# Designed miniproteins, single chains, continued (4): the designs that were tried, part 24

Each design is a single chain, and the fold is of that chain. pLDDT is the mean over its residues in the fold that is shown.

## One batch from the design tools (miniprotein)

Design m12808
Fold by ESMFold2-Fast:
Structure m12808 (fold): chain A 97 residues (1-97)
Amino acid sequence: LSPEQQREMDIGTAQVAIAVTNTSLKNLDMSADKDTLKKSLEGGLNLAVKVAKLGEELGDKDTVQQAIDLIRKIKELAEKQGIDDIAKKAEKEIKKI
């Protein structure tokens, strides 16, 4: 693959990861126990952080912005559910980007 083709594939992979995580968050059972919600939100946060770093490495501002938006969404959901440790972690990660 050319460097340009590899970059397009990496961006495509990041976009799919964002879309899948957004769909999972929309379908998240808010009546689930706090430990289950925490694991789901932490998984989404870890993926969003990896996507943000990939977007920075590729110089793709749109991917970075979508990852930041996803981290903010996870922070809001964590705050709403009283999962303060995930909300705090999300806020710290946003400040690093």
Scores: mean pLDDT 83

Design m12809
Fold by ESMFold2-Fast:
Structure m12809 (fold): chain A 73 residues (1-73)
Amino acid sequence: VSPGFKLVRKQLDDLINEVKTRIENAKKYKEENPEKKDFYDKLISNLNTQLSVLEKEKARLDEEIKAAIERRK
């Protein structure tokens, strides 16, 4: 029910977008540098893991915001 929920959600959205951009850049670098494929595959895997964590945090925050709105009706 914190008034800061919207700010935290926006910060999570910004972080998610940053990680998505890094994944896209890593895919492009992998295509341009096939000799470093294993390095970029590992990097993309790590970034996808980070994205999964951020998406779960956003989902929890969205559920808390929804519950707060419903309880105040």
Scores: mean pLDDT 79

Design m12810
Fold by ESMFold2-Fast:
Parts: C-alpha cells; structure tokens; sequence
Structure m12810 (fold): chain A 72 residues (1-72)
C-alpha cells in the first residue's frame, strides 16, 4: 500500500516518514530508506504500534526485498 503520512499519530514519526516518502519520490532511495528506518525505530521506541505498522508497510511497499528483521 501507499504511505499515508496523515494516518501516523506521532508527529515526529510522521515527519520522518514524510521525509522518506519525499526522498523516494525524488529518486533518492538511500535517503528514503534511512528516513523510513528512523521512523520505524522511533515508533518502536515510543511503543507506538500503529505508527510502526504503517511505516513497516511503507518499507515493504517501497523496498519489498528488505525484511523488517534486517533493519538496525
């Protein structure tokens, strides 16, 4: 599914996800992956399961070959 940043409740996680989406749309896949990974890690650290799920689904959609367990 496409990343819908408006569904992310935590504004800090939403900002990182938005930067990742913008980088992906600009063709900067390395920067996009970094921001989406940072968004996922922040959501996990804040125990925000819903935001983490949204970001992980975006990671799967944009980078289908990457497993969540491989993210630092």
Amino acid sequence: GELDVSKIKDPRVAELAKKGKEAYEAGDFETALKYLEDAAVLAINRDDVESAKIVFEALKAYFPEIHVSEVP
Scores: mean pLDDT 77

Design m12811
Fold by ESMFold2-Fast:
Structure m12811 (fold): chain A 114 residues (1-114)
Amino acid sequence: SPQEEALARLEALGARMLATAPAEFRPLVAEILALLRELLRRLPASMHDEVLGLAELLAQAVEALVAGDRERALAHLDAAKGLVRTIIDRSGLEELGERLLELLDRLREAVRAA
């Protein structure tokens, strides 16, 4: 099913992120991934590409952190926040979206402090 395919892609991206992320960022990355799985369950199949796009931006932020490129990581996290706002506007999942924005801001603060 489209949901099974999207979940498999999210699980593959998540496994890569959690295997490669620096230890200090791993708990926040794991929490964000859990909320992305919840978004995937609540959203119609027509919006699964937006959830996967969000996961791809998070993966790019993790890759930038592994490379020591904090500015690039922050840029990807800012793009991720923009996509979360788009998902909220289209879906009405305000509570879940606000929790994602909070975790993304906490990750941005951790990146700036590192």
Scores: mean pLDDT 89

Design m12812
Fold by ESMFold2-Fast:
Structure m12812 (fold): chain A 79 residues (1-79)
Amino acid sequence: SEKIAEFRARAAALEAGAPHGGMPREEALARVEEVIANTTDPLELTYQIQLIILDTAAEHVEEVAAWAEARLAALKVEL
């Protein structure tokens, strides 16, 4: 998936530039569900989810992005 590859590349570049702890997997997944439950505007929804993915720890970006993409696809919203 193109967006997942983009998020992975960005997370890897950020990690290579300045090692730091990102958002843990469980917190990222919880934030995605919170945004889905509380956001009605599709553009705002995708924007908020993209921010969560980019703030996620590099090792979890791919799985969180894939999960978010699947959740949004069920709602007929493109990430």
Scores: mean pLDDT 73

Design m12813
Fold by ESMFold2-Fast:
Structure m12813 (fold): chain A 85 residues (1-85)
Amino acid sequence: SEETKKRILELVDEAIERFEKGMSKEELQAWRDERLAKEGLTPEERLVLSTLANAKSIEDLKEIKERIQEGKDPLEIAREFMKKN
């Protein structure tokens, strides 16, 4: 849904901001774990969170954002980027 896409885009933006602030990979993974502990997350949101926390660069995060904005399925995006790790 459009609401789910908006929430996923917000998660991507949050990850980008944290990466830009100089958070370590370990700190980003801790953020993912905190977010995954929240209730009401869809399977798509959970998979995207895992993908974001395992991103190799800020460029990967920005590419994920672009694909979501283009209307790509978040599940397919997550699957594609998980293969790169």
Scores: mean pLDDT 75

Design m12814
Fold by ESMFold2-Fast:
Structure m12814 (fold): chain A 113 residues (1-113)
Amino acid sequence: MLTPEEAARVARARAVVPPELQPLFDKLIELMKKLTPEQRRLGLAFLDAVAGAVQALREGTSPEAIDRARQYVELARRILEELEKAGAPKEFIDLAQELLDHVERMLAEAEAA
């Protein structure tokens, strides 16, 4: 089970995520309960990076906001690679990649606007 601190961190990240991505986020949280403590630490860092990217895009489509979102997406991708190396279950990796693909699409749409 998640610790109270991990649950609070997850709740903050979830509050930033758009309603259409919340079901995918909730499924990742459910799968996180089955991870090792090390994998769970990386999973929490991944969700924080995704939330950071979404929050940056909510602040606007300025070059600075786009650059911050891009930095968070790059961080999330690196954390996902670390999760794979740490032996995280394929189901978690696949859903995390799906969430990241959605955020990368949001970033691409913001850059095109």
Scores: mean pLDDT 83

Design m12815
Fold by ESMFold2-Fast:
Structure m12815 (fold): chain A 60 residues (1-60)
Amino acid sequence: MMDQERMTEAFREMFLELARSVGVDRARRTMLEMARVSRQMNLGLETPILEGMRRAEEEL
């Protein structure tokens, strides 16, 4: 839980960088696929990925 905020912030930055490079639609698809893979593999990253995306989209 203590690293959850750090991971969420990292995924927020990743989404913004992807959006600048490949556009918002492709960035969204990439991050959603990453969240799906995280859930399938039980990596515990789905929540920070989705929350990072939400925060980044608020900035767009």
Scores: mean pLDDT 82

Design m12816
Fold by ESMFold2-Fast:
Structure m12816 (fold): chain A 98 residues (1-98)
Amino acid sequence: DELLEIAYATGFLSESENEELKLKALATFKLLLEIAPEEKKNELKLAYEIGRGIALIRKALNLPLTEEEEYAKKLEEFISSLSPEEQEKFKKYLEELK
């Protein structure tokens, strides 16, 4: 399920030390919740919290977030697959989080 994979990736990247990746992840997850079916929103929120939890555990253990580049690429591919209207919403959310 692509939406659950994106939710997990956004959760993981929300704890990145790279501010640009963190903001992009937060904006992507906000948009994801807006476009997702209502009945799927709880599963997406759970996937996000799992991804975030894994990143927090690694940071606490001083382990690198090795998947950052892979997950950043997944977010870029997801955003690029969206409609022009949804891409404009992403840009708006990204600016609001700055």
Scores: mean pLDDT 85

Design m12817
Fold by ESMFold2-Fast:
Structure m12817 (fold): chain A 92 residues (1-92)
Amino acid sequence: KKVKTVVEKIIDSKPEEGLKLALENPDEVGPSLILARVRELYEEGKELSEEELEEVAEVMLKQGKELGMSVEELVELAEKYGVPERLIELLR
């Protein structure tokens, strides 16, 4: 389910704030938006903790099941976004 107001807030927020908002509203956002926010956060020289990476992976795996995406498709998408290798490992 895509809610414009939540998606707009995520896009307009700083990467850290946008990622948290996306994780709080997984039914309203797709895995691509989460991956885009993770990429932007790392481009700013910030890093996610192991706990935060595990939370991102869990949310993405749940979104993938709801969207009919395989684990392989989620891994390929994550690789395309250039996210940390540890996140890709957690999706496998």
Scores: mean pLDDT 79

Design m12818
Fold by ESMFold2-Fast:
Structure m12818 (fold): chain A 82 residues (1-82)
Amino acid sequence: MSEEMLNTLKGLVDVGVADEETVKLAKEGNYEKAADLIVDGLKKKGIVLSKEEEEKIKEELVEGLKNNDHEKLLEAILEALE
């Protein structure tokens, strides 16, 4: 995992969108479960997502994590906040 991706995930933990388990899963290559936990974190923060928006965000989070693309990961989070 890149330093940029790790720092991005730690930033998500700091703002309460992720937890230490999310970072661990992402480091272990369990991208699907890490993405699920990030979406759950957004929902716990009061973000309301349609099923279509949730599926799209999960797909983009998985792709960002898998490709070590921290910018794509951040874009997916920002889309959830709109």
Scores: mean pLDDT 83

Design m12819
Fold by ESMFold2-Fast:
Structure m12819 (fold): chain A 86 residues (1-86)
Amino acid sequence: SMVMDQIRALMRSMTPAQLVAALQRVRDYVATLDHPNRDTVVAQLNAAIDLAQAGDVDRAIGTAMNALSLLSDDDRQAVLALLQSM
């Protein structure tokens, strides 16, 4: 997906501190969604935040990308817009 490729590129361009802040904002957004995978995505984003805080940036991005793959196309576009606004 072009949207998923853009999200990955944005996350890879971030410092570890920026990535933590971005993942927290994405998690908080996903937590407001009425979506069947919401709780699973939130849990995986929390794991990605923990990995980023520990310095495991590549694993954090991989975990976040896997979590976001469970969302709808509209929700993925909203996440991309959210990341672009930071």
Scores: mean pLDDT 89

Design m12820
Fold by ESMFold2-Fast:
Structure m12820 (fold): chain A 92 residues (1-92)
Amino acid sequence: SQQYIQQVEEAAKRAIETAERTQRIMGDEFKPFLEDVKTLALLGINTVKALSTDPQLAAQVAQDFIAQLNQLTREAEEAGRRAEEERRRREE
């Protein structure tokens, strides 16, 4: 259980840090996305902790949450890139 909790925590940290970087570029309009990422991270960690008696189910659920957090990381990276491109276009 500890190993799977750590894997979800690591994916959560990366997703939150990426969303925080994009929030600094986009401002307040990206705060709801960051809050959703934080909510999913907490849900994932708490769900895997609750599955301490079923290592196989804990592994599967952890992988599902990691996949979702990785997808949100990619979405945050793309949003940040698009926001920087749009800002540059407006200045030139």
Scores: mean pLDDT 86

Design m12821
Fold by ESMFold2-Fast:
Structure m12821 (fold): chain A 60 residues (1-60)
Amino acid sequence: SKEEVVKERADRLIEQLKKITDPEKQKSLAEQIKNFVDLFAKDYPELKEEILKKIDELLS
């Protein structure tokens, strides 16, 4: 499904985000992921919320 494709791609980007040690680069990639879910996960609000929560937890 489209939802599964969006989830897979977001999960891969989040795994990349976890490997970045530079805070500015982390924030840059996090914004890219947020933009991605805003465009491609708008029809999947629960998935969007889960991804945004994961990013917030990583940047806290």
Scores: mean pLDDT 84

Design m12822
Fold by ESMFold2-Fast:
Structure m12822 (fold): chain A 106 residues (1-106)
Amino acid sequence: MKKLLLRAIALALRAIGLEIDARLLIREAEELLKQGKISEETAKKVLELAEEAIRLAREAKKLAMEAIKNVDDPEYAKKLLKEAEELLRKAEELLREARRIIEEVG
């Protein structure tokens, strides 16, 4: 039981961190666009990827918090945590792609 609770808390914190990282990447892309260092098309692609990563991270946080509420149902909690972890992996991939786009063109 304690292990599931700690895992759920860790995933929720990881989701918050990914949302912060995505928001910082959006600000970086907006600043680069303002400086004329990247195109509007490049900035739009980065924004779309980062916004999708925020959406996935928020959904993962919701699943992790639901798992915290249901730690007394370990099979249900485990299912929610697995889904949250998969969403976080997708969010991390999207942020890596967005970063590559900035590095390749900026």
Scores: mean pLDDT 87

Design m12823
Fold by ESMFold2-Fast:
Structure m12823 (fold): chain A 87 residues (1-87)
Amino acid sequence: MEDPLTEEEQLLAQLDVLIETNLSDVVFTVDKNGNVVKEVFVVRTLEDLERARERIEAGDIEPTPEEQAAIEAALKEREEIRKKAYS
């Protein structure tokens, strides 16, 4: 979690932006020790992020361009990370 250049950490940073704007939802798995581990976020998190983006385009939400870019980047990076992990 202290590696500055991992794709997962970049995606987490983008999610932090989306969470702060209340535009994202994530699926977490917790260990018995209470550690939060992100798993299966491709299915439901992607759909939630896409729904938020569609809501923005419909004019229900007026986010900054930075927030829209973060949503799009998060969706793209989730697909890429999932594809790599899937393999």
Scores: mean pLDDT 50

Design m12824
Fold by ESMFold2-Fast:
Structure m12824 (fold): chain A 81 residues (1-81)
Amino acid sequence: ALEEARKLQKESNEKLAELYKKAEEAKDDPEAYKKYLEEILKLGAETYRELSRLYKEAGDDEMAELYEEAARELEKLREEL
């Protein structure tokens, strides 16, 4: 249901905000910065895949496809780090 998707988005956004802040704080340390970017991309991809599943269950195939594509884009960015 849409409510479950909203909860997931909120929880993931809070975790992502924390990781973005840690990345910004570590910007003068290339290794630490890269590590936080990897965690951000991983969490983002996992969140989008779960959102895709939830929207597909709700019958919103268009939104499910968009989130699945977004997850693949984040996975690709992580491979390029």
Scores: mean pLDDT 83

Design m12825
Fold by ESMFold2-Fast:
Structure m12825 (fold): chain A 81 residues (1-81)
Amino acid sequence: SEAEAALERARAAGDKVGEARALVALGEEYRRQGRYEEALRYYEEAIAILESLPEKSEEEKELLLRAEIEIGLIHIERALK
């Protein structure tokens, strides 16, 4: 997938923001497949990277919020089943 390729490129380059962006995209892909455990791990990895940044741009703050919202939605979906 494009997200998997983007993750590999970002990691090879040491691009932490690109890594977090690719991890959020992978989380979204796995969530759409109903693969909640994998989706949660990708979102949690992205959040850990973004939270480690000493300063965040608006785009990075939005990405962090998006990952946090998606984790919350997964927990709600799992609790209702």
Scores: mean pLDDT 85

Design m12826
Fold by ESMFold2-Fast:
Structure m12826 (fold): chain A 91 residues (1-91)
Amino acid sequence: MRIEVYGKKGDKWELVYAAETRDLEGAMLLLAVWLEELKEKGYDEIKVVIRGEREDTEEMARVAIATGKGLGYEVVSEEIFGDEAVIYFKR
């Protein structure tokens, strides 16, 4: 799967982190670290894009939502289309 994490800087979305992996558990841990780092860096708007196999993408989207909420972000939009998920967060 591929995971991309964007932070909004002014009016522009910036790709801050990206990884491509087959290790779902490693990807979950990595995403949690990235979301925490973006919070510490003061990003109030975050977008997570996940692409891969349907079951892995859906599981990863659930983990992203749970982690983001745990860090104090609200889920503004959630778009899950089989092999792709896009989650928009705002704090």
Scores: mean pLDDT 84

Design m12827
Fold by ESMFold2-Fast:
Structure m12827 (fold): chain A 84 residues (1-84)
Amino acid sequence: SEYAELARRGAELAAEGEAAGDAARAAGGALLAMGAALSAGLAGDKEAAKEAAEAAREAARRAGEGAEGGRLAAEGAEKMAEGA
């Protein structure tokens, strides 16, 4: 799924940023994954939204800053997909 792939890419960027000590890359990865989760939820793609939400939570944890925002976005996307 497009959204799950995008979210995984975001999680990879966040992990790379954390490993390299690059806060901007880590934050960018978390934002990308979060956006993918929200987009999947809005599209009603329940399966992709759940996959993207998991990746977004992983990316947000690694980024540190924005972890709360990332988790809230992922939870929102998952709830929207469940309602679809």
Scores: mean pLDDT 72

Design m12828
Fold by ESMFold2-Fast:
Structure m12828 (fold): chain A 87 residues (1-87)
Amino acid sequence: SEFEALQAELKALVGEVQEALEAYFRGEISKDELLQKLAEAKARVDALRARLDASTALSAEQKALLSAQLDKFERDIDEAEAYVKSL
C-alpha cells in the first residue's frame, strides 16, 4: 500500500541518517560530507511530505501519523546539524 511504502521509505531514510552520524563520530566521514548528507535527507523529507499531502489513498489518521513522524525526524536532523556545525 502507499502507506506501507511511505513508512518503509521514511524508516530507510532514518537509518541512513543514523549511519551517517555514526560514521562521522567514528571519524570515517568528514564534517562537510555529513552536513551534505543531512541536507540531502531534509530534501528527501520535503519530497515525502509532498507525496503525503498529494495522496488521496491515505486516511486522515495515516496522514497524521506520517506527518508527525516526518516532523520529529526533521527536528532530529535540524538538531544534529546545529550540533555538528557547533563543533
Scores: mean pLDDT 90

Design m12829
Fold by ESMFold2-Fast:
Structure m12829 (fold): chain A 93 residues (1-93)
Amino acid sequence: MKIGILAFAPTLEEAKKVAEEKAAELEAQGHEVLTAAISVSTPAEEIKKTVEELAKESDEVIAIGVGRAGRRAAEMAAKLAESLGVPATAIGL
């Protein structure tokens, strides 16, 4: 299964770390993984484009949000992916 991981955090560095950690976990389970790491300060239009591009290439999307703003971004990203016909889960950290 091809799983898209969207990680949202206050910094791009934190988002990358979260995405890489989750990717390693899922790859160890035999999944193919695509990742996108996004800072919560990223403009909404850029976030939307990244979510749409990743969802198009994925069988399932996992959106992970760090902190209050990250969690909100992850929930919105999961809803957007679902609206495009891709099953999605939001995880808060």
Scores: mean pLDDT 86

Design m12830
Fold by ESMFold2-Fast:
Structure m12830 (fold): chain A 74 residues (1-74)
Amino acid sequence: ALSDEEKFDQLAQRAALEFLERGDLALLEELSAIVREAIAKGLSYSEILELVTRFLRERDPELAAELLAALEAA
């Protein structure tokens, strides 16, 4: 099973690549800002994973479901 750090890295990277591929630079910047702020505040990987998951579910629920299913299969 993947660690919270590995789950976060995979989720954030896949979401960022999808936003970049679609040309959705606004969502890419919002995702990047959330991650930067969380790291700057010293949040744990499990807390950062929860924040990124919440962001994706609110902004792109279909992508969130797809990416979370892919992580569960890994």
Scores: mean pLDDT 85

Design m12831
Fold by ESMFold2-Fast:
Structure m12831 (fold): chain A 58 residues (1-58)
Amino acid sequence: ATKEEQARQLLEEGNQAFEKKDYDAAVKAYEELVTRYPELKDLLEQAVAAGKKVKAEV
């Protein structure tokens, strides 16, 4: 898979965990995305926005 595909999978994994209220798994997936793929601005912005939603819940 491409870097973009791997990053999208991490974003999707985080979003699915957030929907299930598994905030630890959601944060872990978003952090992995921003750490491994900081050059993918669109996905990075989505991960940061999603991370802010998780922080609002905890």
Scores: mean pLDDT 74

Design m12832
Fold by ESMFold2-Fast:
Structure m12832 (fold): chain A 75 residues (1-75)
Amino acid sequence: SDFFLGTLLTGVRGASDEGVRGTREEGERAFELARRMAQQARDIDPTRGPQYEELMREYIRRAREEFERRRREEE
């Protein structure tokens, strides 16, 4: 369902954004949550889920890069 996939995508974006704002430990937990959520896309819709999972993984990857940039500036 587009509704469930869209809701999941919103959740992954929220968790990823929270990860960027967190401490090292908080960020790692938030990105792990986002990754587990992204994996659910295929279970929700085997036909369209893979496309949404790819969008979610791309968002997480970019958020992780920003997280590592910010943490390096603090070190």
Scores: mean pLDDT 84

Design m12833
Fold by ESMFold2-Fast:
Structure m12833 (fold): chain A 62 residues (1-62)
Amino acid sequence: MEEERELAELGNVIRVAQEKMGVDPVELAEQLLGRPVTPEEVERAIKIGDEYEKKLEEKRKQ
């Protein structure tokens, strides 16, 4: 679904920024979405991103 792709991209951006810049993932997500977010929402987006990447990896090996 398109929603899964958008959440996957968001989760990947947050993960990369956290790893490279040491930014707070919740704070970054609030900046990107323009609204308050919970740590649970951020964790969910990161998990969706990871799952989406795994699905793409499986398709690439076909």
Scores: mean pLDDT 73

Design m12834
Fold by ESMFold2-Fast:
Formats: structure tokens, sequence, C-alpha cells
Structure m12834 (fold): chain A 74 residues (1-74)
């Protein structure tokens, strides 16, 4: 399920480098789009668009914030 995917990503986010984090977010966005979760997919894309401007630490924290929001909203 998308909840299981979000929880797994959140648990492992601290182990990722920027490339792995970007790939994981792109994968999650694809899942969200296939499930018709348009608003969630848009929020993931907005994070992806700014990811290269963030430090690895900032990218991980922004990702955790987004994933925690998704778990609360789902």
Amino acid sequence: SVIDAVETLLKNVDTFDKEALKAALESLKDVAERLGLTDSAKEIQELLDKLDTLSLEQAKEETKKLLKKFLKDL
C-alpha cells in the first residue's frame, strides 16, 4: 500500500544519499499518480524540483516532513 511505502521510506531516509533519495521520491510520486493522489504527487514534485538546491541534511529533513504529513493525512 502507499502507506507502507511511505513508512518504509521514512524509516530508511537517513541511510540515503541525494541520488537514492531522489530515486525514492520519484518512485513514490509514480505510485501516488497511479493511485490518483494528485495533490500528494504535486507535493512530491515540488520537493523534487528544489532537491538539488538543498544540502543532503536539508533534503532528508524536508522529505521526513512531507512523509509525516502524508501519514497524518492518509
Scores: mean pLDDT 82

Design m12835
Fold by ESMFold2-Fast:
Structure m12835 (fold): chain A 56 residues (1-56)
Amino acid sequence: VDERMKEVLRRIRASSVEEQEPAKQELIRIANELMDAGESPVAVAERVTALVDSVA
């Protein structure tokens, strides 16, 4: 899951403004999948933040 999120974050950074919207929606879908699997919203947010730092 972390690798999917990192790939989406890299695409957002490389995309034009118009192309960023679909990638952002994909990231939101991954976050929702994790919450549906039983992760807390706080845990998901912390994971996303750590992955953003790792791809910067």
Scores: mean pLDDT 72

Design m12836
Fold by ESMFold2-Fast:
Structure m12836 (fold): chain A 76 residues (1-76)
Amino acid sequence: MKEEIEKAVEEYTKDLSPEDQKLVRELADVVLDYIEGKITPEEAYKRMQEIYEKLKDNPKALEAARKVLKKIRELL
């Protein structure tokens, strides 16, 4: 699961800026931290919202984020 998510992040973000790649990676890390029991659902939601606010003006970065979240959902 974690390796598949890391590969998905790399593949989906390969044409994004380094800053947007980092934001999408941070989004994946938040979800993984939640799955591993390191953070609460409320904390995960708050952190995801903060990342979304930084990505919302870049359609390509938002698409990459959606693909990563979809991949995580398919693996659960």
Scores: mean pLDDT 79

Design m12837
Fold by ESMFold2-Fast:
Order: structure tokens, then C-alpha cells, then sequence
Structure m12837 (fold): chain A 55 residues (1-55)
């Protein structure tokens, strides 16, 4: 789709995937990162990777 937005749902009350900062190793919920992006859309964020918890 051309214009698909995530649902206007606040998933911070759910367990979301954890992401890890590739450089610092800091782990945080994806929801926290998304909220930070929304609050600071002009700020360049460090690279994050999804934490593979299935292993």
C-alpha cells in the first residue's frame, strides 16, 4: 500500500519486541524506540537490531 500507517494503538501495555543498539549494546522495547522517534522526529537515532529471543 502507498499510505499505510501503524494502528493508532499504544502497545506499550503489551510485550513488544526488544531492540538492541548495535554500538552500545543497550536493549529497549521497540515501543519505547518508536515513542522516542515520534517525540524526536528530527533526531538521528543509532542503528538498532531486533533481539532474537528464539535462540
Amino acid sequence: PEFVFPPDTLPRSYTLPVVRDVETGVELPQADLDGYKEANPDEELPPFEAVDLSA
Scores: mean pLDDT 58

Design m12838
Fold by ESMFold2-Fast:
Structure m12838 (fold): chain A 75 residues (1-75)
Amino acid sequence: MVDLNSQEMQQEIMLSFIAMQKAILKNMQHKLSQESYNEASALLDQAEAYAKAGDIDRAKALLKQSNAVIDQDLS
C-alpha cells in the first residue's frame, strides 16, 4: 500500500516497473513470436508514454495487458 500520495513518486515507481518489464521482454524475445513481441513492446511503449504524462491508471492497465500477452504466448 502506497502511503505517499505524490504524483511524482507514483510516476517514478510506474516508470521503474515499465523499465523492468521492457528488460524482461528483451531477454525473452527469442522465446516469443514476432507478433507477441511486437504487441507487448507496443503496449509497454504506450504505458511509458501515459506514465510520463501522469496517467498512472492507464499505464498500469497497459503494463498488465503487456504481461498478459507474454504469458499467453509462453502458455
Scores: mean pLDDT 80

Design m12839
Fold by ESMFold2-Fast:
Structure m12839 (fold): chain A 68 residues (1-68)
Amino acid sequence: SSMQQLQQQLQQQKQGEQQLREGIRRLSDNPLSSQSYKDMMVGFSSDEKDKIKEWGDKAIKEQEEAQK
C-alpha cells in the first residue's frame, strides 16, 4: 500500500538523519568519531547512502544554525 511505502521511507529517513546528527555531534568532540561515522555509513546500501548524503547536508545546515 502507498501508506506502507511512505512509512517505510520515513522510517529510513528518520533513522538515517538521527544517526547522522549523532555522528556529527561526536565529530565535534572526539577525533575517533570520524571513524565511527564512516563505519556507520558502511552499513548502509548504495541507495541509502545517496539519500543519507542529501539528508546529511540538510542536517548539517540545520545544526550549524542551531550552533549559532
Scores: mean pLDDT 62

Design m12840
Fold by ESMFold2-Fast:
Structure m12840 (fold): chain A 61 residues (1-61)
Amino acid sequence: SEMERALEEARARGDAGMQQVLDLGAQILRQQGYSDAQIAATSDSTKLQAVHDHNQKLAAA
């Protein structure tokens, strides 16, 4: 759709920062015992949630 294309273009423009956060999310999931195949099947929102949860735990410590 038009909106999906616009979001993909916005991601491409902010690409390095967003990709870095998603890569961190994937690394956190891997440390939690998820396989690479399971991580590849997860959505970007799940990876962002993993970063959010990790940061909340760090802030609580």
Scores: mean pLDDT 73

Design m12841
Fold by ESMFold2-Fast:
Structure m12841 (fold): chain A 68 residues (1-68)
Amino acid sequence: MKFADTPEGRAAARGGAEGLAKDPSRGTAAAVAQDLLEAGAISREDALALGRLSGREVLEVLKAQGYV
């Protein structure tokens, strides 16, 4: 996945990582993907792909991108 390094994207990713650490559900993962899409951090296709992953896998992606 390709992430844009924007202030809004980084804020959404940090908030998403905190949320996923508390609730690693698919619903939280989908909400994080939507927040990243709305912040312009990821494409619509990447947001759809993230929404299909587990919350743990989404958190690992965010850590790998250096957002947390």
Scores: mean pLDDT 77

Design m12842
Fold by ESMFold2-Fast:
Structure m12842 (fold): chain A 93 residues (1-93)
Amino acid sequence: MERFESIRNEAEKEYKTMKELWEQAKALEAAGKDPREVYRQAVEEAMKAESLYNEAAAMAQYLGNTDIANEYKKKGEEARKLAREAARLLVRQ
């Protein structure tokens, strides 16, 4: 239980940081500044969020909380999609 709460809280924190970095990178790009470092950080945080949400989903499923497990799987997939998109933008720079 304690481990599950810790993983969930860390996943939510990394997800929030990922979203903030993504918006920061987009703002830099719109301003004609170099967004590469911020996109790289967004990829790193997105990969952490994906891993943590997948772990939280597995724990929720084991505990019989299928609805919560599906919610966390969806959050992990959102993080994975953002990581892929940010990585693509890095390669094109």
Scores: mean pLDDT 84

